# Designed miniproteins, single chains, continued (4): the designs that were tried, part 28

Each design is a single chain, and the fold is of that chain. pLDDT is the mean over its residues in the fold that is shown.

## One batch from the design tools (miniprotein)

Design m12999
Fold by ESMFold2-Fast:
Structure m12999 (fold): chain A 86 residues (1-86)
Amino acid sequence: DKYLKEGEKLAKEGKLEEAIEYYEKAIEEDPNNAKAYNNLGKVYAKLGKLEKALEYYDKAIELDPRYKEALENQVKVTMEILKKLL
């Protein structure tokens, strides 16, 4: 959880690439860390990489099917992707 917390701090500071590195380290320590996957999705969404964000939200939901924030984020990103395709 030290890597997850540092990643959250970096993301809040706008250091998005550094936040990704720390979330990846959190996943290396615990591959079932649904929150780290959700946070990776949030960072990729902020970078405009919506398909990448969707992949990470899907992984967070796979690990925790009742993860409300990840479910809400998945819906929002899916709608944004559809809007760009239409």
Scores: mean pLDDT 87

Design m13000
Fold by ESMFold2-Fast:
Structure m13000 (fold): chain A 97 residues (1-97)
Amino acid sequence: HMRPLTPEERRRLLEGALESVKKAIEALKNGDIRTAVVYLTAAALQLVALEIGGFDSPELRKAREALLKAMQALSDGNYEEAIKYLEEARKILERAL
């Protein structure tokens, strides 16, 4: 992970993060908190992999901040707020693709 990411690797991580965020939103809307936490964690790890792979942008920093706020909202039991932050992250990631 210390080498720069290839364009193909960056695209796959961005696509994976977007898919994970979408699945986390669907899980929360269905009341499946455990599944939402799994996908939110996956999205966060994919964004961290992009950063350590040398791909860092204002858009990715905003997406990571939105995911951190979503995790905090989930920890506080505020699932509606968590969904709002996940939707923010989804829109940012769609614009980054």
Scores: mean pLDDT 85

Design m13001
Fold by ESMFold2-Fast:
Structure m13001 (fold): chain A 86 residues (1-86)
Amino acid sequence: HMTPELKAEIDAAVYLIGAAVSLHTARRLIAKGAPLEEVRQSLADARAYLDKAREYAEKAGNPSLLKGVDGMEADLARLEAQAEAL
């Protein structure tokens, strides 16, 4: 039915969506001047999702998914630096 590679690709994509939502939430929280603790929680959630996305993207052997993870990790690093400047 579903191959192990396809399942790993789906799992990676799901975690990438989770990371994107968490990064978007962090950006919104920063924009509205929310408490730093709320910003940090959203960034921590994004980090956890990206760790899982990388694990499954590596299992899938999909370079496009790995590039997606790298891009979101760069976004996370920028938002973490921005949060420190608050």
Scores: mean pLDDT 89

Design m13002
Fold by ESMFold2-Fast:
Structure m13002 (fold): chain A 85 residues (1-85)
Amino acid sequence: TEELVRRAREAIAERTAEGILEAGRLAVELIEKGALEEAARIVREILAVEGDLEVEAAKALAAMMVSVTTLGLSEEERERLLEAL
């Protein structure tokens, strides 16, 4: 999970739409691996990025991908992720 977190943060540091989408995909992978607190942290870091319309669209798409992924989680896992957000 450390490698996924590192890659996600490197992608966020690019401050591009492509970087934000990559970080969103990595956050989904973290959720699928049960790393819910790490995933929540990456999602918060994505949402904190300021940028142009392309970056804002990428943030919205990343949030949607994460939200869809949470539909597969148990009630306890969803509560843990939402609390960490």
Scores: mean pLDDT 82

Design m13003
Fold by ESMFold2-Fast:
Structure m13003 (fold): chain A 60 residues (1-60)
Amino acid sequence: SMEEIEKLEKEIVELMKQISAVLEKLKTAPASEKPALQAEIDKLRDQLVEKSLELAKLKG
């Protein structure tokens, strides 16, 4: 439905913003924090791929 499409599009935009924010943190983070930040980016990217596939299916 249109509401489900709009919800997924908003969630995708939010995930992209979160990825950008974590990437900015990664640039200045101490070495001890970098593995955790990289894992967070990897998880967010996986979620972005999953939601993009869901959106593609809903749009038919």
Scores: mean pLDDT 87

Design m13004
Fold by ESMFold2-Fast:
Structure m13004 (fold): chain A 120 residues (1-120)
Amino acid sequence: MVTITESGGGTVAEGGSATLTAKGSGFDFSKANVSWWGEPPGGAGRPVASISSSGKVGYADEVAGRATISVDKSNSTAYLNLSNLKKEDTATYYYVASVYDEEKKAVLFHVGEGTPLTVV
């Protein structure tokens, strides 16, 4: 059974910072590509940050220079730090782990329940 535990959202002042945390279990975290997706109110979900199983990072232009994604493989935990928050960063943030499944010969996606972040 796959379990994803997310935390770190809430209401934060503009110019502040937030760290979103997700701990995964029930899949091989060492083989996972991890991403965070933001869904703004009334808008479509979009990728914000990613880290591959090999440690290659990517950031959306909207958060470049303000976001840091990291992983603690020993604890199967991913972190997204957002600094110098803007009102446009207001969104529900979803953790997504993608893992190749050898039996199905397909990539499986494991999605968290979402962490709301409101910038005021």
Scores: mean pLDDT 85

Design m13005
Fold by ESMFold2-Fast:
Structure m13005 (fold): chain A 68 residues (1-68)
Amino acid sequence: MEENERALLLSEAVRAWHSDEETRKKINEEMKKRFGRDIPSEEEFQELIAEELHRAVDAAIERNKARV
C-alpha cells in the first residue's frame, strides 16, 4: 500500500517535470535549497527521485526489522 502510493507520487512527479517549464524551475529551486546545487538534467532528476524512493523503502524495511 505505501509502496503503491509512493510509486503513484513518483509517476506524477515525473509527469509534472515534463508538463511545464515553470514547474521544472520550481522543482529546481527546491533542489537548490535541499542539496545546494542545480539539477544538471531531467534524467538525473528522475534518477534522484528513484534513489530517494528506494532509500525510503529500504529504511522502512530496516526499521521494521529493528522492531522485531
Scores: mean pLDDT 60

Design m13006
Fold by ESMFold2-Fast:
Structure m13006 (fold): chain A 56 residues (1-56)
Amino acid sequence: SMVEEQLKRVEAAAVRGLALGRPEEAIAELRRIYEESKDPEVREAARRGIASLEAL
């Protein structure tokens, strides 16, 4: 589903930020997903990803 695909994008962005040392790029991508998605599950996942990366 489109929601499942967007959730995978959120996960991939978070992994890139945490594992590859690119938190600023990951946060920017997660902000785009948050702003563009109308699905509350996707938006919440992106918001939590941003919060986790900002805590680094």
Scores: mean pLDDT 79

Design m13007
Fold by ESMFold2-Fast:
Structure m13007 (fold): chain A 56 residues (1-56)
Amino acid sequence: DPVVIAAGVHDLTRELESLPPEATEARALLEEAIRAVQAGDFARARELLKEARSLL
């Protein structure tokens, strides 16, 4: 669903922009999650988001 993908990308991008520069690992995981959402791989995106959240 293009609308769901667009919403997910926007939400994760805002989260990425809100992180401090020092949160390098969490930023990298959120970038990977954004790519997963763009590819429609929501299962991978959820796993990456959980990993990023565990670092925050």
Scores: mean pLDDT 80

Design m13008
Fold by ESMFold2-Fast:
Structure m13008 (fold): chain A 80 residues (1-80)
Amino acid sequence: TKNEIVDVDVRYASDGKTAAVGVLIKEEKDGKTTYHYYTALIENGEVTVPADAPPATVNVKRYPEIGKKVAEAFKKAYDA
């Protein structure tokens, strides 16, 4: 199994100290590609990621279409 971070969107709150981070992970297994979305928070310089987030490599090549949908979904959850 190969896990790769294909998009990262960082959104700062109005205080400039709190941020929401949306992470899109591409998983390739047995010739099948699946995308998994994880959310992280930055508060006072500390980053918290979900305990179930897999180890992943970072790809500098972004997937803008998928990243936009993921970012919008994350922002809706963060603003709720």
Scores: mean pLDDT 59

Design m13009
Fold by ESMFold2-Fast:
Structure m13009 (fold): chain A 67 residues (1-67)
Amino acid sequence: SMDRQRGLQAQLELVDQGLANADRWIEYGKQLQKQDPEKGAEALANAQRVRDQVLARRAAVEAEIAA
């Protein structure tokens, strides 16, 4: 149905936004690591975990679209 397709497309758009946000947090963490290595490393690790979660969500949505 169009409603299902719109819902899945909206989820992909949120995934794309999530990836862009995670990439920005990764850059923030890298910059912070230069001034505060401990806090920067924590921020970078957290940003990478978020990115992995968003990629897993993308895979799930893409699988649902393909079905």
Scores: mean pLDDT 86

Design m13010
Fold by ESMFold2-Fast:
Structure m13010 (fold): chain A 84 residues (1-84)
Amino acid sequence: MKEKLIEAFKQIAERESKYNPKRAEDIKKVIDEIENSTEEQAKILAEVVRALFLIESAIAKKDGDEETAAFYDELARLVDEALK
């Protein structure tokens, strides 16, 4: 699972770098944390980050920003798939 999470977050960082370069740097720090964590700790960290993406999507939907909402829903989906 940990390897799948690292690959998913690398993809997320690349997508964020085109949209928000500063957020992409923060996601790279999450990758470092996952690499230095146990499988269980990595799973918990990934679930927390997924929840944050869903919160960002919910805020965007409330503000009528459907494009940003769809973007963060997709990032949350990538994390969810890596957790399977």
Scores: mean pLDDT 83

Design m13011
Fold by ESMFold2-Fast:
Structure m13011 (fold): chain A 55 residues (1-55)
Amino acid sequence: SEERREALRRAIEDLRRESARAVARLSAQDPQRAEEYRAQVEAVLRSMEEEARRL
């Protein structure tokens, strides 16, 4: 499952980059929604990282 682990790892890195950009834009317009978005992304990332450990 090395190929699956590497694919998931790249997906995690992509999500981190995309969410960082989204948070930066959102923080300028609505800090409260930016914080909510950060929390949701962190939960998704934790779930993906746990799956990567099982692969």
Scores: mean pLDDT 84

Design m13012
Fold by ESMFold2-Fast:
Structure m13012 (fold): chain A 66 residues (1-66)
Amino acid sequence: MKKIALVRAETKEKAEKAAEIVKKKFGADEAIALVGLSDEETLKKARELMERTGAEVILARAEDVL
């Protein structure tokens, strides 16, 4: 099953670092960094992505992994 990591970050630098870490830790096939979004907006995007792709989506905040 395809795994996609969605990483919310406050800055592009944190997003890039966190996305790489999450991809490695969870064995995700892809990582998508979301900058400046709220947790609620990030969750909404995760649901939309799961519905469209059928992939397993892993949600993380940059500060939870850095």
Scores: mean pLDDT 78

Design m13013
Fold by ESMFold2-Fast:
Structure m13013 (fold): chain A 69 residues (1-69)
Amino acid sequence: GMAPDSAEQRAAIAAMVAAGVSPEELAAFLIEIGASLDTIGELRLEGALTDEQTRRVALAAGLAEKAEA
């Protein structure tokens, strides 16, 4: 599986962005692969995610981390 912030995860995210997927589709993918908050923040700054989708993904990431704590 893809580890958070791995080269494999970064390559998969880059491929989706290059394919022109919607921010909603990208957000769903980021949730499924367990993307890091740093990666989510970078994608927001690049305009690949909207503020709304950034909040959605960050909340999901925070809930996953809290389940392990």
Scores: mean pLDDT 72

Design m13014
Fold by ESMFold2-Fast:
Structure m13014 (fold): chain A 73 residues (1-73)
Amino acid sequence: SVLSLRLSPEERERLLKQAEEMTEKAIEYVKKGDFSKAASYATAAALLYVMAGEPEKALEIIRKVDEEIEKNK
């Protein structure tokens, strides 16, 4: 199962906060034109969302960052 990790509420909250921070960094790097760093931070955020038990959110942020990159090419 892709969601076999069992987390305490505190660990889950920590992962979600880290995922949010990585998502913000991804968007910031898109604005700076550094698409390589943007993609790296988006990937890190997606992995953190999956670990936190939110795989749908992971797919959402990957799509959002990819769309923002395409708009800024």
Scores: mean pLDDT 82

Design m13015
Fold by ESMFold2-Fast:
Structure m13015 (fold): chain A 70 residues (1-70)
Amino acid sequence: SHMEELNKKLQEEIDKIFRDYKEGKISKEEAINRVKELVLKFAKEAGLSDEQAKEIAENFVKYFEEKINK
């Protein structure tokens, strides 16, 4: 489905950001910002409101921060 394809692309892009961070290509702050921007974009493409997209992006940023702080 369109939603499954969007979710797959989102996960692949997040994995790329995480890899770039682990390889030292980008800072922690830059990685967090890229995840936020990416999730916001995909949430809007999925038909969510600006408010819902912001909330989802904030939740994904928290998840990503927990991953990179371990």
Scores: mean pLDDT 79

Design m13016
Fold by ESMFold2-Fast:
Structure m13016 (fold): chain A 77 residues (1-77)
Amino acid sequence: MSLSEQLRLAAEQFRELAARAEALGLPELAALYREAARLLERAAEEGEAGVEAARPELEALEARLRALAPAFRAAAA
């Protein structure tokens, strides 16, 4: 699988996670997953430069997701 194909597959997985988060009543978490999917799709379209640009943005999203983890665990229980 090419890098572009892998990034598009990852974006699709994040869209699925966003849909599940929304179904659980977690719209903020769903928005973060949609943002991750958007960044991954952009990286896939822009090639090497897009991949480098997406890395720090994805790291920032991971930090935001970690901050919301307690709320997610409480809602999912």
Scores: mean pLDDT 74

Design m13017
Fold by ESMFold2-Fast:
Structure m13017 (fold): chain A 59 residues (1-59)
Amino acid sequence: SVILEVLKHEFKLSDEEIEELVKMVEEGASQEELAKYLQEKRGLSEKNALNAAKGVLLS
C-alpha cells in the first residue's frame, strides 16, 4: 500500500511496526488504540499519532 509506505518513511516506522498496525486494524482496533501504540513505540505526539493512525485506517 502506498499509504503504508508513506507512513513508514514519514514517521520512521519499521516493517514490523507496520505489520502490527495492519493486524490491529484487521482485529477492529480504533484510531485511539492505534495512536496509543504509536505513542508507546515511537514516542510520537498525540496529534501525530492520531494522524498516522487515521492514515492506517484509510489504507
Scores: mean pLDDT 80

Design m13018
Fold by ESMFold2-Fast:
Structure m13018 (fold): chain A 82 residues (1-82)
Amino acid sequence: SPARAEVDRLLAEAEELYQKAIDAVKAGNFDEARQLYLEAARVRAEIERLMDEHGLPADYRAEVTQRFAALEAEFEAAWKEA
């Protein structure tokens, strides 16, 4: 599906932004970390919009949601440890 391919591309982009945000927290660059996290959240919102508009399968949506939950948990853990 073209929509699934676009979501997979955006998911990779969001994962990279979340990882950069986590790395920024660990480096003590909290303002940069917040900006990167907000950008990742915008990409996530676009992914959720595409999944809704194109009616992607529930199992795929669950997998994407679990991946974001894991990244957000990692960011929060890094923030608490900083």
Scores: mean pLDDT 86

Design m13019
Fold by ESMFold2-Fast:
Structure m13019 (fold): chain A 79 residues (1-79)
Amino acid sequence: MEELREFIATLPPEARAALEIALDYFEKGDVERAAMATALGVLQLPPEEARRVLELFIKYAEEKGLPDLVEQLRRLLAR
């Protein structure tokens, strides 16, 4: 979680805003809105940064026990 927050803080403002919203939904367990906000954030990023963000969100979704969110984030990663 903290690693993901620190990484997001280094990103451009347009991506940061969406990904910070995604973190809030993620903490609340709102699968649909967390996935949507993550998608909006990664669309603003180069492919390598987008992949890193998605991998970290997937890792923490697995740790939090949110399998539906893991599946949605994997779809974003794979396309």
Scores: mean pLDDT 80

Design m13020
Fold by ESMFold2-Fast:
Structure m13020 (fold): chain A 74 residues (1-74)
Amino acid sequence: NEALELFRKAADAFRRGDLEAAIAYLEEMISLPDLSEEIKELLQKAIEALRRGDLEKAAEYMDEAGRLLLEEYG
């Protein structure tokens, strides 16, 4: 599952404090044609939060996106 693999890589990068890598993986997920629009909107919000340094909001959006990913694709 490409979306779950990319999300895992994004989450791992975020935990390491590699925000540039986290954003890149989330942007790759948004480019996936088969990913639901609801998940893409959450990923866009996570990217925006990461770019402004709002790590708490980024974690919230990523957690919600991850929950929906597991429900829909896991």
Scores: mean pLDDT 87

Design m13021
Fold by ESMFold2-Fast:
Structure m13021 (fold): chain A 55 residues (1-55)
Amino acid sequence: SMEELEKKIREAVEAMEAGDAERANEILKEIMDTYKLSEKELLQLLAKEAHRRAA
């Protein structure tokens, strides 16, 4: 679901902010495989979440 996708995106950003690159990469791979997203689409979603958190 979209809510699950948003939750996973938040978890990936939180892992990146914490410096946990291994966990971040695991979550990103799971998102791409589960939701069939391209790297470009994934980066756009991550950028939107990062901007939302900075506001």
Scores: mean pLDDT 81

Design m13022
Fold by ESMFold2-Fast:
Structure m13022 (fold): chain A 60 residues (1-60)
Amino acid sequence: MQEKVARLVAHTLRAIGAELEGNYEEAAKHYEQSADIARELGDTELAEKYRKKAEELRKK
């Protein structure tokens, strides 16, 4: 369980970093990973938030 939270945080931080660099495809991939992990943790609201963010970034 703790390892999933750590991976969620790591992917979210990498997504933010990629977004700041303008690498929207890489950012979207990391947000998708964060959404999957959030769903596994039962946090459906967080999962949907990250899924929508990834979708928005893929449109750029």
Scores: mean pLDDT 83

Design m13023
Fold by ESMFold2-Fast:
Structure m13023 (fold): chain A 91 residues (1-91)
Amino acid sequence: KLEEARQLILEGKYEEAVKLLEEILKTDPNNVDALMLLGVAYFHLGELKKAIETLEKAVKLDPKNIDARSVLAFIYRLAGELEKAEEVLKS
C-alpha cells in the first residue's frame, strides 16, 4: 500500500513505486499522499511534465498541504518555473 510505495521510493525503485501508486489511484484517484509520492517518483524517472501535473493535482485537492506545496515548488524551480514556484508557496 502507500507505505510500501514510500519505501520503494526511498530504495530508488521508482518504476515499481509508479506501478503501485497508479494502482492505488485507480481505487482512490483523490488520494493526496499517493499523488505526492507519484509526482516524486515521476521526477526521479525524468518524467518532469508528469511529475508537475501530478503534484499540481495534489496541491489543488489539498491547498494547505505544506509537503505537497514544497515538493511542487522544488520541482518547478528545477524546471525553471521560478514564478510558479513562488506562487505555489504563497497559496
Scores: mean pLDDT 84

Design m13024
Fold by ESMFold2-Fast:
Structure m13024 (fold): chain A 117 residues (1-117)
Amino acid sequence: SIKLTGSGGGTFPVGGSVTLTAKISGDYESISLFSWWRQAPGELIELVASISGDGSKKSYAPEVEGRATISLDKAKKTVTLALSDLRPEDTAVYYPVAYDSKTSTLVVGEGVQVTVE
């Protein structure tokens, strides 16, 4: 019922910052959770940050806690992940993901490459 379109990837310096934005298209009223996940080369996919569909609850993985911020802008229909103090270990493909409680399905957006060097 929705589509997530990610943007903001590229190559960034160590110690820099990145802002990844997922544009939400379609009807998102049944979406209970928005999140950002990442997969580093040769590693398992991992959760980076999540925000509830009403924007009231946020969570962060320990590896990014204190340097990540997730936000939901319902008027702009965007979910944004800001990550600061970038490390080589932050090099990954980042995926915006939503959970649709009406269909009990995950909606996975196209991956956004982030390279830190």
Scores: mean pLDDT 88

Design m13025
Fold by ESMFold2-Fast:
Structure m13025 (fold): chain A 71 residues (1-71)
Amino acid sequence: MVGRRVRILEGAPELLGAEATIVSEQEDGRVTLAFEHKGRTVVLVAERSEDGDIVLEDLETGERYRFKVLF
């Protein structure tokens, strides 16, 4: 998934509809997301979780994934 473009669909009101790049993916399923917001790069680390507060859409496949933000 590294290099893939995703969109925030739920859970982050300031970033809702924002597009991010997956910068890194760890073996444990943690991902690093980079967003451009208000002229700054916002970086989030998230893990895939059924109880996660954010939903991301893969812009290439349309697949949706639920993630929990770690920081």
Scores: mean pLDDT 75

Design m13026
Fold by ESMFold2-Fast:
Structure m13026 (fold): chain A 59 residues (1-59)
Amino acid sequence: LNTVERAIQHDAGLSREQLEEVRRLALEGRFEEAKELLMRHGGLSERQAESAVRALVAS
């Protein structure tokens, strides 16, 4: 995991497997599904999840 992925995992309380799934969905362009996972499993707001997905794609 890179620095961005580690920060998201720490803040959201996601497991490594959940974070890898979010990253995979984001890279496939499935941003809404990636955001949904972050909100459901990580407890992030929609805005926080959107920022996290953008950071994962940019990193």
Scores: mean pLDDT 74

Design m13027
Fold by ESMFold2-Fast:
Parts: structure tokens; C-alpha cells; sequence
Structure m13027 (fold): chain A 76 residues (1-76)
């Protein structure tokens, strides 16, 4: 549901702020799956951007770039 996706997304944001990167990724990936099933392009783009931010914070720049590019494609 949309409420579940938003709850997972907000949990991901909190975990990211706490430096709990692997847990943040899990929450954002779960939110992403639900947003995709609902056709929520905005939710999908935001989840992809935040997955990219987590990888960037971990120094995993190639993975980060992949997710940022996917998010950009949805905004154009």
C-alpha cells in the first residue's frame, strides 16, 4: 500500500541519518518495490535517489551513480 511504502521510506531516512546504511538500503528497497507496483513515479525516483545517497555515503560511487541515473531518467 501507499501508506506502507511511505512508512518504509521514512524509516529508511531515519536509519540513513543514524549511519545505519545497510538497514536504510533494505527499507528504501522495500519502499521502491511498493512504489513501482503502484506506478508512483515520484516515490520511485525519491527511493532511487536515496539508495544512491546511501551508496555515496559508503564510498560506493559506481553503485551510487547507477541509482542517481535511474532516478534522473524518471524525472525527464
Amino acid sequence: SMDEAKSLYLAGLRLFQEGRYDEALEMFEKALEIFEKLGDKEGVAEALENIGRVYEAQGRLEEAKKYFEKAKELKE
Scores: mean pLDDT 88

Design m13028
Fold by ESMFold2-Fast:
Order: sequence, then C-alpha cells, then structure tokens
Structure m13028 (fold): chain A 96 residues (1-96)
Amino acid sequence: MSPLEIEIEASFVLMQFSIAKLLAERGDTKGAIEAIEEAGRRAVELLRRLGRDDAAEEVERLTEEAVRLAREGDTKGAIEKLNEAADVLAAAVDAA
C-alpha cells in the first residue's frame, strides 16, 4: 500500500470518528453507533494490511467498548474510547 493510500484511509477513518463524536453529543445514538462500527471496521482492515495486528485488536476492542457505552447512554465514556482508538490508529500509522 502506498504512503498516500495509507494517509487517505487513515484521514477518512479519523474524520468518521469525529462525526461519530458529534452525533453522540447531539443525541443521535443510532447514527453514532453506525459511524463507530464503519470507522472501526475500516481502521482494523487498514492496521491489519500494515501488519499492525496488536494495534488492530486494540482499536477493535476500543470501538466495541464505545458502541456499548453509547447504547448505555454514556456519551462521555463513548467519546473517551473513540479518542483512545483515534490515538492508537494515528500512532500505528506514523510508525508505518
């Protein structure tokens, strides 16, 4: 995968995490969950293609926790987990 393709995909995923946080803050729980699940899936696929399996497992765990917290109405907890997932993705991509 080219460096440009990595940057484009990572930027798209980070944008989707930002959209998910915005939807959660606005009380659109369904929209937030859909955005988290899509962003998480794409992040995991990207990280696995980069050979960052540990980072992929961590992002999968964090996004699953974010979905659970969003379903429980813990918007702040969900956003915290999304921020952690974004940090893991950014660090893993920078190391590639």
Scores: mean pLDDT 87

Design m13029
Fold by ESMFold2-Fast:
Structure m13029 (fold): chain A 74 residues (1-74)
Amino acid sequence: MKVIVKFVKDGKLLGEVEVELSDTLKNAMEKIGIKPPDKVKVIAYGRDLGVVPADTTLAELGLKPYDPVIVELL
């Protein structure tokens, strides 16, 4: 199952990528040429899910297919 992830920093969109739920946030960032930080802030379902390690998988965040996910670089 695939999810679209949008990466933002300082309120600006850096890029977006389609990934599998088994992918890590780190793998998603690397696919679009972003050097992954150790931790990122995740926003999904209109909620702040908090700061998570970049090695966290999208499945571990409880994400569903087609739901928008925003990852804020700290």
Scores: mean pLDDT 78

Design m13030
Fold by ESMFold2-Fast:
Structure m13030 (fold): chain A 77 residues (1-77)
Amino acid sequence: MKEEEEKKKKEKIELVRKALEAIKRLENASVSQIVAEALRIISEGDEKGLPEVGGKLARAVIRRDEEELKKMEEEYK
């Protein structure tokens, strides 16, 4: 149980970090590029068994909400 908790914690932090990097890359992005990145985040979350995290991250990226992503990163630490 503790080993799985540490693994999931690391995976959640990694997903948040990638979402923060995505916002920076999407500064001048088209709507289609933003949608594609959001779908990638959702897919990666599903693959890791973290669909709720993936969904929250995708919404934050679409909204360009860096503060929400930073709060999630601190929550998962």
Scores: mean pLDDT 77

Design m13031
Fold by ESMFold2-Fast:
Structure m13031 (fold): chain A 56 residues (1-56)
Amino acid sequence: SMELARKVLEEAERRAEELRRKAAASPSEEERRRLLEEAERLLELARRVTAPAFEA
């Protein structure tokens, strides 16, 4: 359902924001890059698995 898909996206966005916050606090450029990449992978996966619910 679209409601379930929205909740999945909201949770992924919250987790991605937490990862970005950790990246901003990190003293290492390498660690920042890894955290930002993880955040993007989470959002991409969430969008891919929920796309059918929004495109109909």
Scores: mean pLDDT 81

Design m13032
Fold by ESMFold2-Fast:
Structure m13032 (fold): chain A 67 residues (1-67)
Amino acid sequence: SDLDLAREIAKKFGVSEIAAIEAIYYLKVLGLSPEEAAERVLNLGPVLGIDLSREEALELAREVAER
């Protein structure tokens, strides 16, 4: 399920489950590119547990896009 994916992504990348759910939404519902989704994830900021480099955010987006 998308909720199970969100938990796995949150654990793997050290982000909040809310941030992981947002990434899934950007990629699977809105159909954004991994590059566009990565920018949106970075803009969620540290309040949602985003303390990622640009490269890490792009890896997160690509992982979500492949699943």
Scores: mean pLDDT 82

Design m13033
Fold by ESMFold2-Fast:
Structure m13033 (fold): chain A 66 residues (1-66)
Amino acid sequence: MLVDASALGRALAELGADEALRAATLVAEGKDSPTLDADEVLEEVRRLGSEEDVRKAEEAIRRALA
């Protein structure tokens, strides 16, 4: 599932999801794309963060898709 990178970044910042934002930045690293794969972002958040970080990332993805 593709999400707008700018919308996702804004939603993560609004939620104070610092670890999830860091994970999304790592997924975006080396990619010159306006969109990110939400599943790839969630996998990176699960690898680096807590269950709370995963929940915040899921909420940010929902907001970015709305």
Scores: mean pLDDT 80

Design m13034
Fold by ESMFold2-Fast:
Structure m13034 (fold): chain A 80 residues (1-80)
Amino acid sequence: STVKKLESLEKITEEKAKTIGVEEALKITGDGVQTVLSASGLPELGKKAKEKLYEASKKGDLEKAKETIKETQEEVKKIE
């Protein structure tokens, strides 16, 4: 279920980037990823993912953000 929530956040991020801009969309996504992972008992992974997404936000790098979300999904699969 956590992996599916992260996949949903990736899709929502692409849609939000088109409406509110990449930088703001990635900040919202970073907060969302941290919230999902903290609720799933993985707060340290959530913090790392949020930090990377905030860095991608500063650069307007949607591609790096998508990569970060996919890497985070893979880390969750290793732990579960």
Scores: mean pLDDT 83

Design m13035
Fold by ESMFold2-Fast:
Structure m13035 (fold): chain A 71 residues (1-71)
Amino acid sequence: SECNLYGQKLELNPNDAEAWFNLGNCAEAAYKNNPSETLRLMAIEAYQKFLELSQDEELKAIAKAKIEELS
């Protein structure tokens, strides 16, 4: 799956903020189509990792809003 691709990228480079954001989007989309606690928590964790790594204030605001929505 697309989410698996981002997971593989992150195994090679866990500091890839873009890959974390994309993993979050992928897991969130999967969660909204077929609700699962595993997918919800995966999306939250991915966005939280993005917030730790990113300096992009606009995308950080988006990630924070997504975490709040999913929580």
Scores: mean pLDDT 87

